Designed miniproteins, single chains, continued (5). Designs and how they scored, part 54

Each design is a single chain, and the fold is of that chain. pLDDT is the mean over its residues in the fold that is shown.

## One batch from the design tools (miniprotein)

Design m17975
Fold by ESMFold2-Fast:
Structure m17975 (fold): chain A 67 residues (1-67)
Amino acid sequence: MVPLEDPELAKERAEELVKEAEELAETDPRRAILLGVAAALILVAAGDAEGAKEALKRVEEAVKKAE
């Protein structure tokens, strides 16, 4: 399970989720957004608010371009 108290592991897991979300943005934009939100929550819990904002922006842009 992801240890939210370990910021390095949290950032690694969040990056995995963002990559999956970007790949899914064309086929399942709802699931892509959900993965992006999950990544942002992990980053916020790890104390990385700017990383969370960037993760959400990356996924949102990928979904909008896939419309």
Scores: mean pLDDT 78

Design m17976
Fold by ESMFold2-Fast:
Structure m17976 (fold): chain A 80 residues (1-80)
Amino acid sequence: SILDALRAYVEAVKNKVKELFSDAEEYIKKIDEVEAEALKRLAAAKTRAEQIAVVREFADRVQDILDEGAKKENIPRSEL
């Protein structure tokens, strides 16, 4: 399901953040906040197209958090 795929993606991202970032907690917190918003929007989505749009926007927001974290932690973006 879309929900299971989203959760699997979040777990994979959080594991990478924990592995690569020295202070992972702040980025995990940001990811948790973005996930909570995505889950609320996904629950309100009435069409498949709306669900896909929510997941895509969620993924983009997570990638932005990872870009910010990689820059701050001096980690090459390619390692994420």
Scores: mean pLDDT 83

Design m17977
Fold by ESMFold2-Fast:
Structure m17977 (fold): chain A 60 residues (1-60)
Amino acid sequence: GGMAELGTYEVREKDGKRYVIAARNGIPAAVFGAASKTDAEYVEVDLETGEVRGITAEEA
């Protein structure tokens, strides 16, 4: 991963794809509105599809 992006999230590459990894409470709701619906401590957002899923600290 890398914390080179603006804001409060990390961009991480996995299997040639880019994902946004962020703590749920660190995410601006206006940008990641769907992420605020997760019950997990962290979220992973697929930058190609926009799919959001909750992840554990071990996955983050």
Scores: mean pLDDT 60

Design m17978
Fold by ESMFold2-Fast:
Structure m17978 (fold): chain A 79 residues (1-79)
Amino acid sequence: AEGVAELIYNAIKAKDPSKQASYLTAAAVAAVGEILSNPEKREEIIKAMRDAVEKAKKDGSNPEAVEFAERIVEELEKL
């Protein structure tokens, strides 16, 4: 859970737009994989990612990156 949260936080904070898109995609894929492998951890993973997005938002991150990350968390909640 913490690993995926760290990945999405680092993705939002990435200063290179090309790397940011890659890191956000990697975070989404990692989260889906972890949820599918350990469904019992779904709520823990989603909460950790949501907390990481909120922290990045408070740290004054790129609004578009934050919005994209929020969409990822919303899609994960549907799994």
Scores: mean pLDDT 78

Design m17979
Fold by ESMFold2-Fast:
Structure m17979 (fold): chain A 70 residues (1-70)
Amino acid sequence: MQWVVEGTGDSGRGSRAAVEAARAGEADVLEVEVLSPDRVRVTTRDLEGARQAARALERAGMTVTGLGPL
């Protein structure tokens, strides 16, 4: 079952950094979408991937606005 994490930042730099961190952060990321300069969506293989992506987004200074099964 695929999972989705959505994040929002105050600037395009946050979204870009979060996208790079989520992609680099191992294995379970299937897709990363930049919805706008300040919004990103990460699709992961499973819940563990989604939790890792959420942590990467938060570490990059973004607010996680959604996390759920696809």
Scores: mean pLDDT 73

Design m17980
Fold by ESMFold2-Fast:
Structure m17980 (fold): chain A 85 residues (1-85)
Amino acid sequence: MREELEKLKKEIEELLEKTKDPIVKNALRLALEAIELALEGKLLEADIYLGLAKISIGVAKLIGDENAEEVEKLLERLEELLKRL
């Protein structure tokens, strides 16, 4: 599980470096905080940050951001990993 979280963290960090949209960047930063909290064993706090990231990406989808679908898929992967912890 930790290796899967660290791999997802790296994918999100790489996407964050390539992303220009501030709303999508905010969602990615919140997702990174969720992963760090999960790696520290703070699962409730990790779930809160995941929820905030999902809200941010939902807003990006409403305004038509083309990267929102890719980020939403990463957040779905994070949610499934957190459920397995």
Scores: mean pLDDT 82

Design m17981
Fold by ESMFold2-Fast:
Structure m17981 (fold): chain A 60 residues (1-60)
Amino acid sequence: MLYKAKDEESLKRLEYIYGIKKKVFSKEELKEAIKKRLPDGDPDKAIEELLKLGVIEEVK
């Protein structure tokens, strides 16, 4: 599954928090980025929260 930042501000936020420098990224890339920044966290819950907050969206 592919995700993208919903807007330019969300892209900046993802780069700042998780170090994601790509406009389009896989679920696996996002999970790995989250694990590097938050080793004790649940990356699946973090992705769910990002979708809920409208920071990321699925690529159709």
Scores: mean pLDDT 79

Design m17982
Fold by ESMFold2-Fast:
Structure m17982 (fold): chain A 56 residues (1-56)
Amino acid sequence: DAGAQRLLKNVEKLLKKNNASPDKTQEYLEKLRQAIEKKDVPTQVALALRIIGEFL
């Protein structure tokens, strides 16, 4: 849905702004996309917190 697309785009922008490697960016986007497809909100939150913690 539109919300999922926006979330993926915002995460990609965040990772690029914080100089994440292409491989790491792809890994996080892949995991987030899978969590969205499975409607696994706890995994989506856990991934967001991991990204924030890594790029703080």
Scores: mean pLDDT 76

Design m17983
Fold by ESMFold2-Fast:
Structure m17983 (fold): chain A 93 residues (1-93)
Amino acid sequence: LEEEARRALEEARRAIEEGNLEEAIRALREALEIARELLREGRYEEALRLAEEALELAKELVEKFPESEEAKEVLLEAGILEGVAQIALTVHK
């Protein structure tokens, strides 16, 4: 999961830099799915870090593609997951 998460974040950063909206969304959604898996496994700190990194990249994506509804959807998904991970970490610390 850690290697997969790193790869997904690297792919997202590269796609955003290159202006590849479709690849950026795909890679961000992959990172968010990995974060959800970490939450299911009780790995709350790792899930929060991944969700926070994905959220920052999703913000950059929306800034670059402000008219993309799909980019805005990924930003919302990342924000919700970051919030869930933060709550889970707070309750289970």
Scores: mean pLDDT 85

Design m17984
Fold by ESMFold2-Fast:
Structure m17984 (fold): chain A 63 residues (1-63)
Amino acid sequence: SLEELIEQALELGKQTAEAATKRRFGVAGVGTAELASEDTIKVTGVVGDETLEGEAKVSDILG
């Protein structure tokens, strides 16, 4: 269902944000994800006072 796809995309977006913090700062941070629109996820990664933000389509996150 659409709801299941969105939940999967949010979880993958969160994991992607955590991986991005490790690449940028050398340590894994905390990732969060939320719907920016019905087909787009906003992701945020935080390490201490450092923040990374990005957006991805649900279809791009799921493959």
Scores: mean pLDDT 80

Design m17985
Fold by ESMFold2-Fast:
Structure m17985 (fold): chain A 77 residues (1-77)
Amino acid sequence: MEEKAEEMAYLELSEEEAEKLYEEALKNIKTEEQKEKIEKRLEEGKEEVEKLKEKNKDVPKELVEKKKKEILEKMEK
C-alpha cells in the first residue's frame, strides 16, 4: 500500500510538472509541428498514467497527498 501510494505521488507530481512545462512550451512555440509533437508526447504520458491510476485506484488519496508533501519537502531542502 505505501509503495503504491508513493508511486502515485510521483506520478501526480510528474503530471503537474509536465503540465507546467507544456504551458511554458506553448508560450514559446513557433510552429504547428512543434505543438503536435508536444501534444503527442503528453497524450502518450496520460495513457500510461491512466493505466497506473486504474491499477492503484484502491490507494487512499489521503496517503498519496501525504507522500506528495514528503517528496516536495525533501526537494526544497
Scores: mean pLDDT 72

Design m17986
Fold by ESMFold2-Fast:
Order: sequence, then structure tokens, then C-alpha cells
Structure m17986 (fold): chain A 62 residues (1-62)
Amino acid sequence: MTSKERLKEIYPELSEKEQKIAEILIENADKGSVTYKELAEKLGISESTVRRHVERIRELMA
């Protein structure tokens, strides 16, 4: 299973902000990477908040 497919599978288990992060990650999966700074800018939240949400998403994907 690809990271994109796994993100789609866990999507309903994510919080509203984590769902927005997952959508951006899915959209950019074929481009290789998105930085925490880019995610923070797109979502209007701090980079540290993005990092915490991404770590939570990784925990659910593991």
C-alpha cells in the first residue's frame, strides 16, 4: 500500500485539521515532498502545530 492509499484509508479517523494536512499530502504525493513550512503557510497555523499533526497522522499510519 502506498502512503497516499494509507492516508485515504485513515482519513475518517483524523481531526479536521489533520484531514486538511492529509489532503495536501495526498495531492503532493507524486511530487515527492511538502515541507512543514509550506503546510503551515497553506493552513494558516504554526510550523510546530503542523509537525504535531503530521506526527499524529504517522502514528495512525504505522
Scores: mean pLDDT 75

Design m17987
Fold by ESMFold2-Fast:
Structure m17987 (fold): chain A 66 residues (1-66)
Amino acid sequence: MKAALEKGEEYYEKGLEYREKGDYDKAVEAFDKAAEYFRKAGDEEKALEAEIEAGLVRIEKAVSKL
């Protein structure tokens, strides 16, 4: 599904942007949405990559709170 793949890529890029800015909650939300759209598109590899990024951002947030 073209639209779902495009949306997944858009949210994945948004996740990276929020992560760079330190907006960890928004980054996690964006990566979770990316994973959802990648699964809808049938791209399980990209969905897994987005889930891994979300997990890493959750760890970064926990560490950043000290």
Scores: mean pLDDT 83

Design m17988
Fold by ESMFold2-Fast:
Structure m17988 (fold): chain A 60 residues (1-60)
Amino acid sequence: SPLDEEIAEVERRMAQLSKEEKEAIKNGDLEKVRETVFELAEETARYILLLMQKKGEEKA
């Protein structure tokens, strides 16, 4: 479904951001760490909302 595709896409983005955050921490790039932390928070919120939507659709 389109919803499952969006969930998978968010999961891929979160995985990539986690890798970028780890690299930035290792390199001491505090600006990039801050950026990736905020982007991960945004993607996490979207992920939760998509999962809630999927549960609602599966119950209907």
Scores: mean pLDDT 84

Design m17989
Fold by ESMFold2-Fast:
Structure m17989 (fold): chain A 68 residues (1-68)
Amino acid sequence: MKKKRDLAIRATGLAIRAIGLQLDGADQALVDKALEKVREAMRALDKGDYEEAEKKLKEAEKLLDEAA
């Protein structure tokens, strides 16, 4: 339960960061790709694939770093 909760909190944080970057005029295409990775992570969490979810969240973070 704690791992799922921590990953869900991280996914939410990345989604908030993506929205903030979009409002600050960041590249919308990179932000949209990052949000897609967050959605993939949430689907992996639904399956119980915590390792897959963590990988997708790292991919989203990398895309947001490129957008910033």
Scores: mean pLDDT 82

Design m17990
Fold by ESMFold2-Fast:
Structure m17990 (fold): chain A 70 residues (1-70)
Amino acid sequence: SGAEQKQKFIDAVEKLLRWVEEQIRAQADLAGARAVLLLVREILLDQLAKDPTPELQKLLKRVDELLARL
């Protein structure tokens, strides 16, 4: 269903954001972290244009907060 696909998408983004937070914490792959955040941001903006939900807006806010730390 659309709801199950949306939850899988949210879970995948959450895992990517945790990986990004690990890169920032360890001062490891900051260029890779930035690239992932920019890609995720574009995908989230596309999804928000089609389905503007609080969960997707919260993920976008977290992406922008992480980009500000880079």
Scores: mean pLDDT 88

Design m17991
Fold by ESMFold2-Fast:
Structure m17991 (fold): chain A 73 residues (1-73)
Amino acid sequence: SELERSIEEASRAAERGDREEVYRHTTRALLAAGASPEFAEAAGRQLGSRVERLTGEQMRRAVENLADHVRSQ
């Protein structure tokens, strides 16, 4: 799915330390999960700012948890 692909891309971007790509792919994932553009962009920027502090697997889990939160509302 677009959601799963975007989560995978955010995880790989985090492994490379690519802040901008983490922001882009996290935003895309959350939009696919049904988030508002405002929430998706804010969350994407927040996770992008943590790129050097998170592994790819931690980034994957963070985006998955945010997507689940959006879908549970």
Scores: mean pLDDT 88

Design m17992
Fold by ESMFold2-Fast:
Structure m17992 (fold): chain A 85 residues (1-85)
Amino acid sequence: MTAEEAAELLREKAEEAEKEGDLEFAEQLRKLADQILKSGKEVDLEELREMIEIQREAARLRKNKDFESLEELGEKLEEELLEKE
C-alpha cells in the first residue's frame, strides 16, 4: 500500500488509542505515520498491523511497571556476562 494509506491507518489507530486513555501510544503512532508519509515508501499491510500491535503491547508493559523489573534482570545478566568474558 502507499505511504499515504499507511499513515491514514496509523492515525485511525491513534484515535482509538486515545479513546482507551493511552495518549503516549497514540502520539507514537502519529509520529510513525508522519515519518512514513515523509519517506514516501510503500508499506506492507501485514507489517504495518504487526508494528501497531507491538507498540500497543509495549505501552501496556510500561504501564504495568514491568519495565523496572526488565531493567533489573538485564543488569544482572550483563554483570555476570561481563565478568565471565
Scores: mean pLDDT 68

Design m17993
Fold by ESMFold2-Fast:
Structure m17993 (fold): chain A 56 residues (1-56)
Amino acid sequence: SMAERERLLEEIDRLGTLLAIRKNDQELLAEVQRLIKENPSIEELRELIRRLRAAL
């Protein structure tokens, strides 16, 4: 659903901001931005969230 996609993208943005502040992981931040531009599926967005949480 669009609402679910928006919620996942908001969470990715929040986690990406935390990653930038706490870890300054430029490589992972750049990878996440590239993947988002490729219009990922809901399942791919959930996997990105898992990766970001693991990196924090």
Scores: mean pLDDT 84

Design m17994
Fold by ESMFold2-Fast:
Structure m17994 (fold): chain A 61 residues (1-61)
Amino acid sequence: MAELEKLLEESIERLRKEAGKMKFPLTDEQVEEIAEALRDIVRGVEKAIELSKAGITLEPL
């Protein structure tokens, strides 16, 4: 769903803004590595939601 991708991109934008305020600001490379890790997590959550949704359509015997 587009909502998780939107939240992910908003979180990356916030990280970029906050990185500039840190005493030891994150490099662009470090921000990108964090972004990739977050995208991997979002993909995992999307897969979990799809599996959960499939389970909801099956009533226990």
Scores: mean pLDDT 68

Design m17995
Fold by ESMFold2-Fast:
Structure m17995 (fold): chain A 79 residues (1-79)
Amino acid sequence: TKKKAEELLKKAEELKKKAAEAEAAGNLEEAKALLKEALDAMAEAALLLAEEAARELGVSAEEVRAAVAAWRAAQLAAI
């Protein structure tokens, strides 16, 4: 699970780099699409890490999932 989360975070970083390149080229629509994909990858990674932490610490995974969903919605609205 941690390995999959690390791969998703690496994918998000690569997508952010491509988004920056698209923005520099004046392609704002492509940059926004890439940022949304990066945000989705980051949210999935956070959820996987949260599920592992909930299992290890005995805390509610549902509360962490709700927090991740709220964070993702806020970030998406800012794009």
Scores: mean pLDDT 78

Design m17996
Fold by ESMFold2-Fast:
Structure m17996 (fold): chain A 59 residues (1-59)
Amino acid sequence: MEDLEKLLEALRAGDYEAARQLVKEMIEKGYDPEEIFERLKPELTPEQRAALEAFIAQV
């Protein structure tokens, strides 16, 4: 999924403003928040994973 690749790149780059905006846009498009988290979880550090979880919770 192209949107998941963009989100992964933003999280890995430490661009948390872009990552937060992408999470919001993906959820508004109908992406399941739990699926976003589970799909990216193995690709992320614990710190990046915590950031993603926080962004999902804020939407």
Scores: mean pLDDT 80

Design m17997
Fold by ESMFold2-Fast:
Structure m17997 (fold): chain A 73 residues (1-73)
Amino acid sequence: GPVDEVEIDIALAEIMVAVTKIEAERTGDPQLKEAAEKADKLVREARSVAGTDPEKARQLIEEARKIIREADA
């Protein structure tokens, strides 16, 4: 159901954040570091609300994806 789909989206976003943190450390790019830290906070909030508000969790994940995408452009 919607909650199960959100859990998968959160797990994928956690992987995305982890990869971005590794890339930021490897390159020394301050924009990627800031983006990874902001996205990490959003993904953690999404996980905390996923069971009660899966729509809010989805919005938080979309915001996290946007932040990383804009920093990697």
Scores: mean pLDDT 85

Design m17998
Fold by ESMFold2-Fast:
Structure m17998 (fold): chain A 91 residues (1-91)
Amino acid sequence: MIDDIQSARDTAQRTIDTFDTMDPDTQQRVIDVTTSSINQQFPDGGLGIRPGQPDPALTAATYITATGLGVGDPDRLRRMRRWLDDQLRRL
């Protein structure tokens, strides 16, 4: 779990660090995927592929990418951050 979250963070950070070197179509796709994931946020603030089962790694990657690129609804991002902080406190 911790290793999965760290791997997700590292992948998200690489996406941010290389974003300006991407072609415009790839940049738009990254923004669209990130925004779509945030719009599918669960009521508890987490993100996941399975209904009712938020994934800390997916939530962390999406949060870092969104905040690094300056995209996404601030209220949804605040709920994601709070959910992630709660998850890390339970590990």
Scores: mean pLDDT 78

Design m17999
Fold by ESMFold2-Fast:
Structure m17999 (fold): chain A 60 residues (1-60)
Amino acid sequence: SKEELIEELEEAIRNGDEEKATEIVKKLAPLLSKEEIDILIDKLKEKGLEKAAKLLEELK
């Protein structure tokens, strides 16, 4: 579910797991609004997960 993917993403962010975060954002992107995507991109960049952030930008 969307909620489960968000929880998994928060864990990946806490662990600095770039590969896991990238896989989760692929699944999460179609479930998010444009506004939610922009907020998530900023959060990922602030946490240093630039690969996941770039992928999410490309998917919107």
Scores: mean pLDDT 82

Design m18000
Fold by ESMFold2-Fast:
Structure m18000 (fold): chain A 79 residues (1-79)
Amino acid sequence: GAEAARNGDLRLGLEANLEAIEKLLKAYEEGKITLSEEELKRAEKLKEIVREALKKLEEEGEEAALELLEEQEKKLLAE
């Protein structure tokens, strides 16, 4: 799920989510699955958010990465 994957190791959780999203998008690109335009757009936005969170984690640490994720999730839920 979107919850912590392993005992507070946020990086592993984010990497697992990124891999899952990339596999989903690749399957869509290869014609193996069907996604609506809205689902595709959301998946691509989520991929970018997870990538930015991973970068933030590497540069500024866990708290900064979590703050980024919370802010971006609020924006996705509002729009």
Scores: mean pLDDT 75

Design m18001
Fold by ESMFold2-Fast:
Structure m18001 (fold): chain A 62 residues (1-62)
Amino acid sequence: AATPEAQAHYDAGQAAFAAGKPAEAVAHYYEALRLDPAFEEARANLQRALEALGAAPGALPL
């Protein structure tokens, strides 16, 4: 369960990640966690998006 504001950022992060924009997804998941620190789905997907950034040569260390 998350606040409507945290859920909106999580949904935006999911859309960004699906569009191949993990950096934008990270920003949205981070904002969701700032609004709701107990948002486990946002935390799990933040880790996944950060791994996607770390695996892409252009994302290290920009």
Scores: mean pLDDT 75

Design m18002
Fold by ESMFold2-Fast:
Parts: structure tokens; C-alpha cells; sequence
Structure m18002 (fold): chain A 58 residues (1-58)
């Protein structure tokens, strides 16, 4: 599933990777605590982000 960042945020993983508002991410897994594991389509970076920072696209 593809999603767009609604605000500037940070992917939390092995390193902290900045994501800008409007960047498109692939949701790999959703967690029941309101987080998702995502991959940045721009950089390929994988990490956790709050679901509230994302909106679905298509």
C-alpha cells in the first residue's frame, strides 16, 4: 500500500532518516500501536513512522 507524508517526519530504524511532507512511502507492515514499518520510495530507507503522519494514495 502506498501512502504520502502529510508533514515532515523521521523514519526510526537503524538510523534516523528525514521524510518531507509530500514524499511517497510504501507501507510494509502496520502495528496495532499506531505505527507502520515503511519504505521511502525516494531513498529506499526502511523504518517506523506514526500512522497519523501518513495518508493513503490510491
Amino acid sequence: MLARAVEDTVLVGKELVTVKKGDVLEILREYPDGFAEVRSLKTGAVGLVGLDTLEPVE
Scores: mean pLDDT 80

Design m18003
Fold by ESMFold2-Fast:
Structure m18003 (fold): chain A 58 residues (1-58)
Amino acid sequence: MISEEVLDEARKIIEEALAKGLTPEEAFRLAVQHLIEKFGLTEQQARDAAAKALEELQ
């Protein structure tokens, strides 16, 4: 299960990236990289969290 803290961070990164004019794909990639580095997630876990956050913001 993805933790609330991870989802909150993913949402924050994606919202900020989209607000700066980045594409959803670019925002997703940034969130994945940040989540791996900050929380030590696997690439698959980070991708799942970022996808969830992006879905909630669309």
Scores: mean pLDDT 81

Design m18004
Fold by ESMFold2-Fast:
Structure m18004 (fold): chain A 99 residues (1-99)
Amino acid sequence: SPLIKEAANMSIDELLEKLAELDGDKEKVEEIRKLINSDDERERARAVRELILLSEKALKEGNLELAIIAEALYLKLLGYSPEEIERRLEGLLRLHEEK
């Protein structure tokens, strides 16, 4: 998917902007941004958990674009390379297309 390659190569700020465009809960996205920009590792870990929950919710609702952006963002926060993110996003799509 062109979206997967694009998302894997986007910066954290670009992914946050895209997330805000796709998600109707702008307050929640802004809260996640604040957690990401925190100097506290616990707050950054909380941002990752919130993004995982957002991705899961998006997948259940059939919003693959939102799920891809949320997953790409938390994988970048965990330090995964663009190549690793692309592989993981492809796996996510395959899992949901087949099951």
Scores: mean pLDDT 82

Design m18005
Fold by ESMFold2-Fast:
Structure m18005 (fold): chain A 100 residues (1-100)
Amino acid sequence: MSVEELLLRAAEELEEAARIYEEAGDLESAEQYRRAAERVRALTSETDKEELIQQLEALIIGEAAAIAAHRNSEDPAVLEVRELERRALDLLQEALAQLE
């Protein structure tokens, strides 16, 4: 897959996570995931490779921290979102690897 395709798929996983939190009534988490998805989508238009790498590394750190923070949660919405977060992280890491 191209870097653009990987970023678009990562954004879709984060948008689905936002919908799950919205349906669960967690509007704060839904807003956070929607904003993360918007940031990832914006990277598809970034033409500066060095800036793209820097922004992508920051997003990867943020997603890894979110996964770690929710590791011990038994909330059904959090458990469902974890699989989406892991897929998004894997896609973002593969995009970074293709740029390096």
Scores: mean pLDDT 82

Design m18006
Fold by ESMFold2-Fast:
Structure m18006 (fold): chain A 64 residues (1-64)
Amino acid sequence: MSSADENAKAVEEAAEEAAKEGKLELVTPEGRNSLRFKSEEDFKAFSKKVSEKAGAPGASLSRS
């Protein structure tokens, strides 16, 4: 079952990876609702990673 907590975990992990790659412009400690990307391509890649980490396309970025 996908919960907000599980989605938050997936977003946080993906955000850490994107920040490590230098693709995020803004990252908050919560990381799940306050992300800004330097480009639309980076946002698309991040969204894909969140879906992969959450295990299904039905998982969302805090929009469950």
Scores: mean pLDDT 61

Design m18007
Fold by ESMFold2-Fast:
Structure m18007 (fold): chain A 66 residues (1-66)
Amino acid sequence: VKELADYAAELAEKYAKEKGLSDTFAQNARDLARLRAIQEKVTNKEEAEKIAKESADLVYKQQQEG
C-alpha cells in the first residue's frame, strides 16, 4: 500500500511538471495522489497510475480556474 502510494505520488509530480505546473502545484499533486492512493487502498500499479494522472489533472484544472 505505502509503496504504491509513493509511486502514485511520484508519477503525479512528474505529470504535473510535464504540464508546466510550478513546484508548489506539483507538490500539491504529489500529496493529493498519495492521500487518494492510501484512501482507496490501491493494490496494483494501474490503479496508482490512474490516481496519479487524475490528481495531476485536477490540480492543473484548479490552477487554471484561478
Scores: mean pLDDT 80

Design m18008
Fold by ESMFold2-Fast:
Structure m18008 (fold): chain A 70 residues (1-70)
Amino acid sequence: SLRKKRIENALKEIDAFIEKGDYDAALTLGARYPEVSAYAMLKLADKLPDLSDETIEAFKKAYERIKKSL
């Protein structure tokens, strides 16, 4: 139950970071749990063509962290 609550809180924080445009923070938080990582990656996938080069690099780093977690 504690792990589930932490995941639920992380998902809410990811939504908040994305709404604020803090994509790097959202991707970094997403790396904590495989479920949260997948969620963050999917939420940002639609925006990838419109993201800055810096955010795309953060996306790539998050993807590599997710691959190691799975």
Scores: mean pLDDT 69

Design m18009
Fold by ESMFold2-Fast:
Parts: C-alpha cells; sequence; structure tokens
Structure m18009 (fold): chain A 65 residues (1-65)
C-alpha cells in the first residue's frame, strides 16, 4: 500500500504535493490522496491516516504555491 507523507500545519495543496512525491518516489499505486490542513477537520483526517498507516505518517512542511 502506498505511503502518505502528511502532517499538521499543512494546507490542502501542501498535503497533495507531499502525497504525490511519496507516490512518485516509492512507485506506489495511483489514487486519490487525502488532503489535510491545520483545521480541526484536517487534524481528524491526519489522526485517521496515522491509525491506518500504523503511525507511519510523516509531517512535511512545503512552501505554498
Amino acid sequence: MKKLVVGGGLTEEQARAAARLAVEVEGADEGVPVAVSSSEEGRAILEKLKAESDAEVLGVALPPE
């Protein structure tokens, strides 16, 4: 299963960029990445991703577009 690199403080665009990089580097299957943000909804999504990934979700801070 593909790895998703996300973290708190990321905007939706930053989360998508990080997910695309993870897919490209590891050659994982394509899919719709889950975008997260620093909002409460983003935190809930991040928590769910951490549970599904066995807490293997990494935080990445990227500059905005």
Scores: mean pLDDT 46

Design m18010
Fold by ESMFold2-Fast:
Structure m18010 (fold): chain A 60 residues (1-60)
Amino acid sequence: MEELVEKLVKEGGLSREDAEALVKKAEELGLDPEKVVEEKIASVKKYGKTVEEGVRKALK
């Protein structure tokens, strides 16, 4: 659990509170927290650049 929270903070750019909330939510839903964390990090890495590019285009 602690390791997954640290991963979300360091690689996902989430606050510790948001990371803990996500892990807890995954456990409450009966999901594999490790899988949920890895999918979230992969999504942020893949779509983070696209969102940032979209914002830059909107500003100009």
Scores: mean pLDDT 71

Design m18011
Fold by ESMFold2-Fast:
Structure m18011 (fold): chain A 73 residues (1-73)
Amino acid sequence: SAGEEAARYAEMGAAAALAGDAATAVRYFQKAAELSPTEEARKYALEGAAAAKAGDGVKAAQYGSLASQAAHR
């Protein structure tokens, strides 16, 4: 489902951000936002991308987790 796919991309974005790969994290978070079934999940994925662009991998991973949770509700 779109929610499962969005959650998977948000999780991959979080993992990439924690690994220090900001470019990959942003790409995965953007994909998660595109596939998000709710505005809440989309917003968290976009916030994850913004945090990754800012170099804050921990904050990006936190938003990735929130996006994944919101995509499955």
Scores: mean pLDDT 87

Design m18012
Fold by ESMFold2-Fast:
Structure m18012 (fold): chain A 70 residues (1-70)
Amino acid sequence: KKFSLEEIEKALLTLYLEGKISPEQASKIGKLLRSTGKEEFTAEEIREILSKVKGISEEQKEELIRILEE
């Protein structure tokens, strides 16, 4: 399954509202996603992009994927 940039940004907003991610982390992730020029991402591609963001934990990555798969 693929997720749109809009779906990923909504999931990031959910994590931010739950206090599980900082505004700086969300901003960096959004910037990296937009820089790819892609409109849709697989869970694997999302994990790879998140791994490029300094200070994001494995738990934060898996929480984002969990929200997207709901």
Scores: mean pLDDT 80

Design m18013
Fold by ESMFold2-Fast:
Structure m18013 (fold): chain A 93 residues (1-93)
Amino acid sequence: SLVEAARVLAELIGTTNPEYADEVAEALKRLGFPEAAERVRELIAQGKTVYEALKEIIAEDPELRDALRKAAEVAHQEGLYRAATNLEKLVEE
């Protein structure tokens, strides 16, 4: 679901561990962004953090940015305040 995929991204956003690249990519694919999923794997393999990789992808994909913004709104409504805050910080620009 959109909320589940967004929660996974929000939980992993602060990690520098490349082992989570597949989980982040799968979450993006489940959100409907398979091209972003492949790109995040490549950026993390280049030594970027999940946060840095997602920021770069969102800058070039306004549809993904809007999807994550909507997911943050839904997370707030469901009481997932930490996930909502992490997603809002990512898409604020």
Scores: mean pLDDT 79

